Designed miniproteins, single chains, continued (3). Designs and how they scored, part 66

Each design is a single chain, and the fold is of that chain. pLDDT is the mean over its residues in the fold that is shown.

## One batch from the design tools (miniprotein)

Design m10275
Fold by ESMFold2-Fast:
Structure m10275 (fold): chain A 75 residues (1-75)
Amino acid sequence: AAPSFGELLLQLLIAIGTLDEARALAIVDQIRRHGTPAEIARAIAFLEREIARLEAAGKHEQARLARTVLARLRA
């Protein structure tokens, strides 16, 4: 079965947390190509919240990857 939107967001969180840039970009490209406007808006809100969390935790490399992913999703 195809992963749910929530499962894709969880996998994106794991990829960012583990600095798996290739996987994170693949997941965001999947959301961008196949997601509804509402799902894309939810993913943007999720990433903005996650960037704030990572910055507060001092996880600058993870926050940087999350910003790269967010920029790609917004394009």
Scores: mean pLDDT 85

Design m10276
Fold by ESMFold2-Fast:
Structure m10276 (fold): chain A 100 residues (1-100)
Amino acid sequence: MTVKELIDRARKLIDEARELLSKLPPDHPRVAELQARIDRLQAEFDRVEAEIKKLGLEDKTLEEVFENGTPEQQELYRRLVTLDGEAESLVEIAKRLVEE
């Protein structure tokens, strides 16, 4: 898997979470909380993506970053993996609320 493929996955998960949230009634008690969480995640994701693009890491494999990357590059990769997991968690929460 390339760094770009992980970025594309995280972006799709954030978009899916926003779409699922839009299916909830506007007055749902959790809409404001989840919207704030998605907005914070999007802001952090945009920051990490910008740094990855600045460093030219999009075409690197995850293995290449861990094996040959600088500590700064490895930290960006770890942050990206964390954001992907947070996005997946938000999708799962939003799915459960839509199904209720």
Scores: mean pLDDT 82

Design m10277
Fold by ESMFold2-Fast:
Structure m10277 (fold): chain A 81 residues (1-81)
Amino acid sequence: SISVTLKDGTLSFSSADSNLVAKIPTKHQQGALPVTFNDIQLSDTFEIIDTKTGKTVAVGVVTADGILWVDLETKEMSLSK
């Protein structure tokens, strides 16, 4: 399971899976989980990629209400704060 949190422009990702990388294409930034990104703004997007398969396992966007994101394996949509 992927954990996504947004606090004061800081976006944090964690998972029990050690093969995941988060990318923020709008900022040209990436990092292996667990990872934290600063200076996050409205409409920034992210992708989480499994490095073993090369597949995107989650995608999301920063909204005024928090992070709206989808787990692509379960197809569940979540709003994280």
Scores: mean pLDDT 84

Design m10278
Fold by ESMFold2-Fast:
Structure m10278 (fold): chain A 92 residues (1-92)
Amino acid sequence: SALEEEIRVVEKDLREVEEEFAELKERYPDLDPKVVARIEKLIREAREYLRQARRALEAGAPPSEIMRLIIQAGVSVSMARMLLHIEKKILE
């Protein structure tokens, strides 16, 4: 299923962001708590949208509904990645 493949792509992207974020926190324990909280919120939002997308897919929901949830998850992942890259540049 094309929708199953799209979900897997966003899940992989989320895992990469989570791994990079964990590495950044380990390397810089004094990171701005506001930046940390913002990235954590975006990661939680992405996980929730992906969970909703998988439930919708299993329930046989319309493809347009599933795709909307996948897109929302992808946006949250992209925002988290951007914040990570900005923070890395500030710290380097």
Scores: mean pLDDT 90

Design m10279
Fold by ESMFold2-Fast:
Parts: C-alpha cells; sequence; structure tokens
Structure m10279 (fold): chain A 98 residues (1-98)
C-alpha cells in the first residue's frame, strides 16, 4: 500500500540519519517504522513485503541493542514466513527469538 511504502521510505531516511549521527535512538525509531510497514503489508496479505520489512526491523533493533524489539520483529517475521510456506525458517527464527 501507499501507506506501507511511505512508512518504509521514512524508516529508510531515519536509518540513513541514524548512521550519519551514530544515533541508536533514531535507529530504533527506523526499526519501528519498518515494523509498522510490515504490519500493513501483512494485513494486505503481501507476506513477501511484510517479511522483508520485519527482517529489516530485526536487523536494526539488533544493531541498536534492543533485545525486546529483536524478539518481536523475529516473531512477526516468522509469522510472515509461515504464510509464505517457509515453515522451517519460521521455526528457526522463533527458536532464535527465545
Amino acid sequence: SAEAEALEARGRELERKARETNDMTLLREAAALYTRAGGLYFREQDYERAAAAYARAAELYEEAGDESGVRKALWALADALEKLGREEEAEELREKAE
């Protein structure tokens, strides 16, 4: 959707700014925007884009040291992968998120 794409664009811009300024708070905010975009794609049944957005959120939360953010993003990613028929990858991610 246009809304999900706009959230990804905002997330990408905050990620860029976070790297320029070494600001882990902005990196977490970027991750939250990717998570919101992933949620919109998931509701639209665009599971491939949902998975990509959640994967990016997990990477950014991990870099920012936000363990709670990583766990939530990995569980959301696993749900999207399960919808794509990638059940083994989903199970591995849920184990990693524990």
Scores: mean pLDDT 90

Design m10280
Fold by ESMFold2-Fast:
Structure m10280 (fold): chain A 116 residues (1-116)
Amino acid sequence: ELDKELAELEKKLTSPDPEVQVEAARRIAELAHKVDPEKLAPILGKALDSPDPEVQRAALQAVARLATINPEVAEPLLRKAMTSPDPEVQYAAAGVLVVLGSPELKAEAEKRLREM
């Protein structure tokens, strides 16, 4: 039933309604600790590709949760969030990388935060 809920949430992330997309991303963040990180990563990557900053921010919350469980899987998603046109998404992603990332990514994130 968890796999079924995740599949339904993934479908909602492609909804033409941004409110539906945001709620789906927020629900995925709540489930992040119960879902296989390898199954969750591609879904979160798709949410981070959304042109809506609110969807990207909600997806980033799920990525931050994933980073506390499996930083290796979360790392490429955090790097992707750093390329977001939304400064708040970039700032939040950099903050997560400083706390949980590798030494090289931490240095890159700290540099990005100073350049804001």
Scores: mean pLDDT 75

Design m10281
Fold by ESMFold2-Fast:
Structure m10281 (fold): chain A 91 residues (1-91)
Amino acid sequence: GAAPRITVSPEKKEVKVGEKATLTVTNTGDAPARVRLYVDGELVAEGDIAPGETLTFEVEVKKPGKHTVTAVAEDAAGNRAVASAEIIAKE
């Protein structure tokens, strides 16, 4: 059956503390879905994503070190896809 499939990619793997990190989420599946974006387990953004669509999110990183970005997509039938990436914030 139809299901979402997602990727999450930072535009840059390293950012400076206080700068916005740009993240793209692409739905490579064949079902539209609702995406929730988490940074270090905290919900920072949501959006609707159609098959073949890319959403761009900007998030501010205020602490140095490694941060985990997780995208969770869920369709109307309850099918889920999860993808994660890391970004590093340097002073």
Scores: mean pLDDT 87

Design m10282
Fold by ESMFold2-Fast:
Structure m10282 (fold): chain A 82 residues (1-82)
Amino acid sequence: MKEIEELKKEIEKIMEELKELLKQSEDLSLILRAIAGLLRLIGYLFDAELYIKKGDLEKAKKILEEAKKYGEEVIEELKKRL
């Protein structure tokens, strides 16, 4: 549970950073990429919650770890384009 809660907080921070990049950019391609990233992260969080409710904490943790990695990759991609 503690690891899952920490991963959720890290993903929420990533989503906040993506939202800030959205506010700063007038480049439509960057905006669309950030929106796509946010939607994918929401999907990961939804999948993780389903596995948590089923009691499969190991799968939930793996999904959240994938979400964190994906979100960090999106942020790095967008920062390079700024």
Scores: mean pLDDT 83

Design m10283
Fold by ESMFold2-Fast:
Structure m10283 (fold): chain A 68 residues (1-68)
Amino acid sequence: SEAEKERIVDEGVELFLRLLAEGKSIEEALNAMHLHIVALGREAGLSHAETSEVFLRALQRASEILKA
């Protein structure tokens, strides 16, 4: 569902921010976010296309945070 996709995006972005706060590099935080989103998408039964969509949404939010 759209609500499940948004929840996975939020969870991924929260992980990204937490890792940055812990002193991880941007690369390490992005890699962890990617792996976490793939795992959650698989558990939620998302298609490849849906998982890609969710990851791109999370990457967009992470990119906006990095630009601020």
Scores: mean pLDDT 85

Design m10284
Fold by ESMFold2-Fast:
Structure m10284 (fold): chain A 89 residues (1-89)
Amino acid sequence: NIELAKKYLALAEEHLKKGDLEGAIYHLSKAAIAILTVGDEKARELAEQAMKLLLEASGHLARGDYEKATELIKKALELLKEALRITEE
């Protein structure tokens, strides 16, 4: 559901702006899953790439590497925004 993906993406962006990296990862993961169910091949590829970056970000966050985790989360957010743009035409 594209509307669900939009809502999760907006929530993730809000959490990221507040410095809640764990919340950002959670909501971006939900957005990626939603895009995987409705996106075309290109959108699904971007969502899959974003999921891999979020997994890496979780690992860095667990080790206290907040700077690297934030970089990876921002990259995942950018990929998911592009994936949504493609699914909306």
Scores: mean pLDDT 85

Design m10285
Fold by ESMFold2-Fast:
Structure m10285 (fold): chain A 69 residues (1-69)
Amino acid sequence: SMVEELMKRMEELREKALAALRAGDWSSFEGYLGQLAALGDQLMQDPSARAEAEELMARFMAEARALRA
């Protein structure tokens, strides 16, 4: 389904964003973060995907904050 493909893309963007952050590549991190936020907003329009998208974003933000500490 479209939702499954978007969720997979969201997971790929999360991994790329965290990898960029670990490498100190702020420009790539900000680019991936923007794409991840836009995709998350799109997925949250679907009630069946909303909870999983919110959980993925919450975990990603927590992991990103921990890496910056």
Scores: mean pLDDT 82

Design m10286
Fold by ESMFold2-Fast:
Structure m10286 (fold): chain A 91 residues (1-91)
Amino acid sequence: DVLARLKEALEAGKKKLEELAAKAGLPTKVAYVIKVDGKVVLKESTEKEEEKKEVEETAKVLPSGAAAGNPLPKELQEETAKLIEEEKKLK
């Protein structure tokens, strides 16, 4: 299965690249799209259009001096909850 082989290779490369970036403390986003005969047969996200718009909006805010984080505290709550869960798991 050609598609499966391509996906495996891309996922392996993406994972390796993200690992290297994580060690360097760099937030990287790796995306891929496979087209066959002009048709998109595999992509990282089915809603890449929506996600791209979200990222583009965030990028426009970043240059304006957006230190970090999110305008909504809910994201911070979720992140904090995850950290607490991880610590509880360690116990």
Scores: mean pLDDT 52

Design m10287
Fold by ESMFold2-Fast:
Structure m10287 (fold): chain A 72 residues (1-72)
Amino acid sequence: SIEKIVKELEKRFPSGKVSVEEAFEVLNSHGLYGAALYVQKEGLKKESKELSIEEVKKILLDYYEELKKLLS
């Protein structure tokens, strides 16, 4: 679930900041390859190439909402 991913990110990255590459690896390691690609695409639009854990959570929620639109 998104909550499990967020908790793992909070444990691994206590600063609350994650690189796009680190976020991709965490999601991909959990078999969430599509979500990992989406987070990478959105994260690379930022000049810093860095995301807060809250931003990762929001991007994941947006990804699942977009998937629902494609399946309906």
Scores: mean pLDDT 80

Design m10288
Fold by ESMFold2-Fast:
Structure m10288 (fold): chain A 81 residues (1-81)
Amino acid sequence: HMTLHEMVEKLIEAAREVGLYLVDVKLLDENTVKLTFRDPEKGITVEAIVDAEKRTVTLYVNGKFVGTFTVEEAVEFIKSL
């Protein structure tokens, strides 16, 4: 049901609510994009690997692997930061 575009938009909005701004977008393959968010005040960097084929979001915080989530779980996690 959710497109890659919709998945990305939900993550960007969730990040923005907690002061994380989109600073980089990198296409990794046909179905996979990496989003980099930064909060310059807190020194937090979040990387989200969005895989539209698997319908998953893999999260890294300050280079540390956190987990692989659904979009909804990833949004909830980001909002907790």
Scores: mean pLDDT 86

Design m10289
Fold by ESMFold2-Fast:
Structure m10289 (fold): chain A 76 residues (1-76)
Amino acid sequence: MTLEVRSSDVNPVSGVVDPSRPTLTVINKDTGLEVTASSLEILKIRLDFLVEAGVISEEEAEEMLKLAEEEAEKLA
């Protein structure tokens, strides 16, 4: 599984640049799935929902969350 994590200072809902509130996007490059969240807590909720819906596996969700946590630590 090939995963990429990106941080962005653009609010995904409004399109407004806000560097004080960066968002995290985790991308599965093999499937093209992108998950964006304004915090790790919201990302976990979104990933848990995708697992429940059968869109991703629990293993994929765990790896995506791990990469997002590592990226968030760099931003702190």
Scores: mean pLDDT 72

Design m10290
Fold by ESMFold2-Fast:
Structure m10290 (fold): chain A 75 residues (1-75)
Amino acid sequence: MSYSGAQGPFSGETMKRVQALLIQLGLMEPRPVDGVGDAAFTAAVRRVQAAQGLPDDGVIGPRLAASLLALVEAL
């Protein structure tokens, strides 16, 4: 898998799945899934971090990445 620091530790395909998940959960406004980690995506990531009991800094660390991947794989 490809890693992109600007978009977190996800490949482009995984990033699109994470965006779709965040929209589905109502944590991000509905929009085309483009695989880009912009300000809206960062705000949604902070909401997930708060829900998971992690620091809400908007940075996708290994713990948050594992949690998001588990949610993506479960859906």
Scores: mean pLDDT 69

Design m10291
Fold by ESMFold2-Fast:
Structure m10291 (fold): chain A 80 residues (1-80)
Amino acid sequence: DPAAARAAELAALRAELNAINDEINELRRNGAPNEVILAKIEEAKPVARRLVALAEELFGQGDISPADGEALGLAITLTS
């Protein structure tokens, strides 16, 4: 089912982006240099861009779940 496959990809991208965000937060807690944090943000950007593109494909002008909305908000922040 293509819709189920896209939903699974969205969930996987959300999980990956959250994992990278957790790593960024850990780096910040440990006082890592800004250059290290920025490098990790750059690693997150392609995941975030794919999540935004897939979310726009799946939801268009329709409703989005709160969890997907939070992930999309994080993705937009990381790509801005």
Scores: mean pLDDT 75

Design m10292
Fold by ESMFold2-Fast:
Structure m10292 (fold): chain A 72 residues (1-72)
Amino acid sequence: SEEEVKQLVLEVIPGAVIGKVTIEGNKAVVYAGHSEEVDLEEVERKLNEHPLVESAKVTGVGTGLRIELTLK
């Protein structure tokens, strides 16, 4: 669900401002803002280690993040 995806992102990036969330089957794309500097590789690593995540890809876009998730 959108709420589960939002909670997953907030666990990895506390204080993130969750913007657009798109879910299609077991895939989700999340656009998020952040007020503090974020290490994209660290965020991607933590998401890929989450029990509910099959794979994750994190890309910087403008001042925010694009997070692509494939859920289990």
Scores: mean pLDDT 79

Design m10293
Fold by ESMFold2-Fast:
Structure m10293 (fold): chain A 75 residues (1-75)
Amino acid sequence: MSKEEWLKLGEEYKAKGLDPSLSPEERARALAMAIEYLSKALGKDNPEVGELEKELYVLADPETREKALKEAKAK
């Protein structure tokens, strides 16, 4: 998958993760996917990735966050 495809998927999942109409669990999964794709496109040290990690930390309890991040890395 190209850097542009990773970036597009990351932005789509970021928008879903910030959607207040979705459940916190669905938003946590979407933010975890956005972090994974943007890390692949931009690098793990990118400020945008760091901001999404902070958003996920605020949104979700530790168990929900860890599950979402583990599932995102498996894909």
Scores: mean pLDDT 79

Design m10294
Fold by ESMFold2-Fast:
Structure m10294 (fold): chain A 61 residues (1-61)
Amino acid sequence: SAFVEQAEELGKEALEKGTKKMQMIGKGFLDAAKAAKQGLVEEAKLAFKRYLEEYKKIEEE
């Protein structure tokens, strides 16, 4: 699904940033993608929104 692919790409990008905070967010995005693939779509979307807010906040720093 588009959601899973977006979460996986954002996760990879965050991991490549090299900071501890971005690596944690990247792992969070990848874990959300895995949860969605396992049928936990609602939980995955909530996790994705939370990590996306943190990702944007760090980019603004």
Scores: mean pLDDT 80

Design m10295
Fold by ESMFold2-Fast:
Structure m10295 (fold): chain A 68 residues (1-68)
Amino acid sequence: MLDEIAALGRPIGRIHAARTTPAGETDVPPEVGEWAEILGARQREGLGWESDEEIAERERRLRELEER
């Protein structure tokens, strides 16, 4: 079920939370974190897999947004 598929993503989220939640000890670059979460969400949605070029374009778009 979709609920079980979502649960598969929770372990990854918990690992990230465990490392970042005790904020003040671990400083994770927000740009990298947001980028990784966006890619992860795309894969979980199953909207379709992008080619390497499309992934690179998305990465460039994220960079432009972050530079603002």
Scores: mean pLDDT 53

Design m10296
Fold by ESMFold2-Fast:
Structure m10296 (fold): chain A 81 residues (1-81)
Amino acid sequence: SLEKAKERLKELVKEAGGEIVEETDDYMIVKLTPEQFKKLRELVKKEAKVLSEDINRIEGELEGVPFVLEKISDDEVRITL
């Protein structure tokens, strides 16, 4: 379940045109332009159960797995699982 959710999030990052620049057991850091970030948000919201959202952050569940997607700089997003 966790591995499947993580794999799907990686696919959505790639579909948005983002690049995974760091990956650990607990999180990944993704490099995205502002337009790519908007696309990633749209893709994630289409598939995930969104629990809370603001302009820089989405908390939700994908494949029953909790995640947090958070903008950490102008060109970087952290995804925690």
Scores: mean pLDDT 86

Design m10297
Fold by ESMFold2-Fast:
Formats: structure tokens, sequence, C-alpha cells
Structure m10297 (fold): chain A 88 residues (1-88)
């Protein structure tokens, strides 16, 4: 599937994997800061949305084939939309 192909392409690049891991770790730290104010579920959801938006910027700048880049960005957009729907 296009989703699997995009995931495989992102995992094949050690630089993209390292940057993704760093962004997700930063999201975890932000969730811990927000949880006392807005609740743990909301803190995790909002921090994850911010992290996925940062990952979109990284993918947009990455030297990936246009088709793989488009599929990866579409997958990230769908994941953001799904999490935003859970917050409503």
Amino acid sequence: SAEQEAADALEADPELVAESDRIMEEAREKALELAPKIGEKNAIALSTIDALKKLKAVVEQAPLPPEIKAAALATLDKRIAAIEAQLA
C-alpha cells in the first residue's frame, strides 16, 4: 500500500528516523508539562499533533522521490485529522 511504502521509505533513512525520534521525545516532554493543566489524554493528543506537524516539515525538506513524499505527507495529515477528531 502507499502507506506502507511511505513508512518503509521513512524508516530506510537513518537521519529521518533520528529526527523523528527526537521530535517524538520532545512531544513526550511537552505532554508531561501540559497534563496537569488540561488532562493527560488532551496533553498527549495536542503534543502528538504538534510533533506530526513538525514531522511534515522534515518530510517536505527531505530528499525523497515526489510520490513517496506525497504519500508520507498524506499519511501524516490523516493521522493529525484522526487525533483532532478524538479531541472533539
Scores: mean pLDDT 79

Design m10298
Fold by ESMFold2-Fast:
Structure m10298 (fold): chain A 70 residues (1-70)
Amino acid sequence: MEEEVEKMIEELSKKIQEVIDKARAEGNLDLEVQAAVLEISLAVIKSLPMPLEEKKEWIERLKKQADELL
């Protein structure tokens, strides 16, 4: 199950990078700030000692936010 969470983190990191790339291509500072918040949020989730199921829920939430920005 930790392997599943690691894959979710990799997928989310890739989506966040897509948001960053889009923001830079458009010169969209608001989108860059939103991407930075997603990066910080993911780093916090990775660092916190919490059950894998809770981490999965948080990652799914951040993924939804990233998808809405793309």
Scores: mean pLDDT 82

Design m10299
Fold by ESMFold2-Fast:
Structure m10299 (fold): chain A 63 residues (1-63)
Amino acid sequence: EELDRAYRIQKLAVEKGKPVLSVSYEDVLTGRVSPQALLDDYERLKKEHPEIYEELEKEVDSL
C-alpha cells in the first residue's frame, strides 16, 4: 500500500507538472531499486516542495 500510494502521488505530480520522484515505481517492481529508496526520495521531495507534496498527499489519501 505504501508503494501504491507513492506511485499515485508520483502520477498526480506528473499530471500537474510538479517535481517528481527520481526513482520510478517500475524500478522498484523490477528490483533495481529498493522500496526504501523510493520512500527516501519521496521524503526528499516533501522537504524541497512541502506545499506541493502536502496537497498531493491529501488528494491521494482522500480517495
Scores: mean pLDDT 75

Design m10300
Fold by ESMFold2-Fast:
Structure m10300 (fold): chain A 65 residues (1-65)
Amino acid sequence: SEEEREKVLKEIADVIGGIGTGLDLALERGEAVTEADVEAEVRARGYGEKGIKAGIEALKGYRAS
């Protein structure tokens, strides 16, 4: 349902928010968060391919900012 989809997207956004913050800190240290790191984190949270794709798109948004 749309309600279930919204809940999943919110949970993914919370995970990606943490990754985005980590990306800013990693860039300050000369490191980088990769798409593989996002995939591993999203999978660890129990999300499938759609969640991984959404997470990677969010990471690309953070990199573009």
Scores: mean pLDDT 63

Design m10301
Fold by ESMFold2-Fast:
Structure m10301 (fold): chain A 76 residues (1-76)
Amino acid sequence: SLDLKKLADALVFYQADPSDIDKLDFSYYDKRLGFHPNSIAKALSLVTKKPLSEITEEDVQNAVKQLEENADKLNK
């Protein structure tokens, strides 16, 4: 299962510019969370121990959904 607290902490740390990885067009996720999709992908790579090349758009989408559903718990 995804460690959401570690993911949230990694997102604060990873403020990646699009130019840093230029991986996938996740622009719609950035609009929802206020984080660049590349930052979400890098944070997810760090937390899951998967290489960045194996992080999919679906992985990012699922992470975004879980962060949104648990935002109240993560802000305590």
Scores: mean pLDDT 63

Design m10302
Fold by ESMFold2-Fast:
Structure m10302 (fold): chain A 82 residues (1-82)
Amino acid sequence: MEEERRRLAREIAQTILDSYRKAMEEAFQEAKEWLERVERGEPLPDPAKLRSLLSAVQALYDEDGNPEAKEIAEKLRELLAA
């Protein structure tokens, strides 16, 4: 009974972590797509959307140290300043 509870707790914890990482990865890809669209002359998304993407991409950089995430976060800050 206790071993089954420990196994279930580990599976739940792993599922939560995987969902969190997937959400950050999806936000990172969405941010890249928005930067590409803006580079093509398409209109900027609303500032709330940009802030949400910046928060997620910054969190990804803070967790993984990914230099590409840092670059994307910096570009999003520049768009918010415009």
Scores: mean pLDDT 77

Design m10303
Fold by ESMFold2-Fast:
Formats: sequence, structure tokens, C-alpha cells
Structure m10303 (fold): chain A 62 residues (1-62)
Amino acid sequence: APAATRTTEELSENETRTTVTFPDGSQAVLTERREGDKLTITEIRRNAGGAASAPVVTVEKL
């Protein structure tokens, strides 16, 4: 089976977007933002037809 593909883009010095495209055509989009000692991760899932989920936000201490 083909492996998932990953693309990482730096949106700013404190923000990175990673897009993972799975073999079925679905995607996970992860936006990581660093603010002091805090890392905020926002995840959006897309199905193969392009429908997007509501964002899931996780806050982690660095």
C-alpha cells in the first residue's frame, strides 16, 4: 500500500502547518503555534471528498 505523504510549511517563525495526505485521499492538517512556554496544536481532518471537521485544539506546555 502507498505510504502517507507529509508536507510541512513554515507560516511564520512561531507557526508551522503540516498536511498529511493518507492513501485513501483523506487529510490531516496540523497547525502548531508556539507562544512562550505554550504550544497550541490545531487539527482539522478532511475526508477524500473534501469535507472538513471542526478544529480540535490541544494546548501543551513546552
Scores: mean pLDDT 78

Design m10304
Fold by ESMFold2-Fast:
Structure m10304 (fold): chain A 82 residues (1-82)
Amino acid sequence: EKEKIEEEIYEKVEKKAKEWLEKKVAELQKKMDEVLATKPREEALAERKRLFLELLEEVIEKAELKEEEKELVKEAVAKMLA
């Protein structure tokens, strides 16, 4: 019984994680479109690399915040199961 409850919680957390990542990818696409519209192709390629590195740093930073949210959700569920 507890194992099934834990699996359901993990599935819900994964869904929220996917939604957040989809929003972040959409933001990156908008930034890339802006760069491509305003700069020559060679400069656009260089900016795409910088945007990718910027996104990677943001993903790492926000992954820490999101991991805290996962811990809070796990703690709340643990209290409910107790």
Scores: mean pLDDT 59

Design m10305
Fold by ESMFold2-Fast:
Structure m10305 (fold): chain A 88 residues (1-88)
Amino acid sequence: MLEELIKKIEEEVKKVKPIAEELREKYPDLPPVEIMEKLVEKAKELGLNLFTASMVASRAVGEGASDEEALEIFKEELERLEEEEKKK
């Protein structure tokens, strides 16, 4: 059900956000792209969604998309992945 998928996304965002903030605080002098790479690597170790991790890291380091805009993009990508999974 779509509602369950949205809840899982929200839970992943809540898990990834503090990690992104910790990385930004630990490496304040690193460019945004480097912090994103470190977050993606930590997300892999924790089994978190890499797309969500990259999106949260980008926002945490620099201002850009709103939370709503970022979630909208992520939902669209998730719908594509769900269709691919049903084909398996």
Scores: mean pLDDT 60

Design m10306
Fold by ESMFold2-Fast:
Structure m10306 (fold): chain A 69 residues (1-69)
Amino acid sequence: SQAELDALRAEGVAARTPEERIAALMKLADFYMKQGKYKEAAMVYRAILDRFPDNEEAKKKLEEAKKKS
């Protein structure tokens, strides 16, 4: 739901460490994947990879999102 998306975005804003920020963005992108919003999910995974290029989970999930979009 929109309320769930808003809550996940709020987790991202509240994140204090890079690890917390990655976790919050991964939750948001995974939620977009569950909703079938593959283009939005891909944007979030790319945002993770822009800052953390060696994140293997984000690389794998981005490929999945691109194939489904």
Scores: mean pLDDT 83

Design m10307
Fold by ESMFold2-Fast:
Structure m10307 (fold): chain A 60 residues (1-60)
Amino acid sequence: SSLEETLRFAETVLSVIDKESNKEVQEYLAKQALEYMKERGMPASTIEEFKKRVEEILKK
């Protein structure tokens, strides 16, 4: 389903962000993924969870 494809995309982006050393690039990728998820109509709870996971990666 489109929802499952969007979730797979978000997981892939999180993996890329976790491997990225440049914080500005990490933040840019996170913003692009969030905009895509919103455009695809992902639930607010799913979007908020993605934001929290990005924040945890950026704390490292």
Scores: mean pLDDT 84

Design m10308
Fold by ESMFold2-Fast:
Structure m10308 (fold): chain A 59 residues (1-59)
Amino acid sequence: MEEIEKLKEEAVKRLTALRENGDEEGIQQVLDEYIEKLKELATPEQQKFIEKSIERAKK
C-alpha cells in the first residue's frame, strides 16, 4: 500500500531529526505511533511480521 510506504518515509524523516537532537523519548513516541498506524493499515499477516521485527530489535 502506498500509505504504508508514506508512513515509513515520514517516520524515517522524523526519527532522523529526533536522533540528531538526541531526543530518545521522541524517538520512542514516533516508533510507537508508526507501529500503531501500521497495524491499522496492515493485514493480520503483516501485523505478525511487525511484532516479530520489534521482538528481534529488543534482543
Scores: mean pLDDT 72

Design m10309
Fold by ESMFold2-Fast:
Structure m10309 (fold): chain A 77 residues (1-77)
Amino acid sequence: EEVRKEVEKLLVEAGLTPEQARNIADALVTLAKVPGTDEEMLERAAVAAIRTHAPDLPLEKQREVARKVAKILMEAR
């Protein structure tokens, strides 16, 4: 719950809509629970999801947000 809300908050602050942030956060929280998922996999998945929903967001900002999200999800395991 807390982790999901923190991820949603970061995505909204990055310029995603609340609905997009909710969908991405849910998918990434689910991925983080899969055995063998590491921080690099979470970061790559986050970048891909952000790109799909916010293609106009600068690549550097997409990567920055993705790293923060991946770190939060890994620390919550």
Scores: mean pLDDT 80

Design m10310
Fold by ESMFold2-Fast:
Structure m10310 (fold): chain A 85 residues (1-85)
Amino acid sequence: SELEKTIESSLESGKELLDLYKERNAPQERIDMLEAQIEVLEKALELSKTDPNLAMTLVQVVVTATLLTDPKKALELLKSALERA
């Protein structure tokens, strides 16, 4: 499906960015945030065939987290979404 392709593309890009962050010794908070985003997207991909509404909700949580100015609140949002899924 197009949803699956979009999530897969986002995961590929996210994993490449994570490798770049680790290579460049990015701040740990940025690494933790990106790792949490990747975990939520992996869960969304798993659910995309069985529960596409929940998968879309998880994708929206990732988008919302990227818009938050407080990285601690963004990370809490991502972790809360994983716990509820």
Scores: mean pLDDT 84

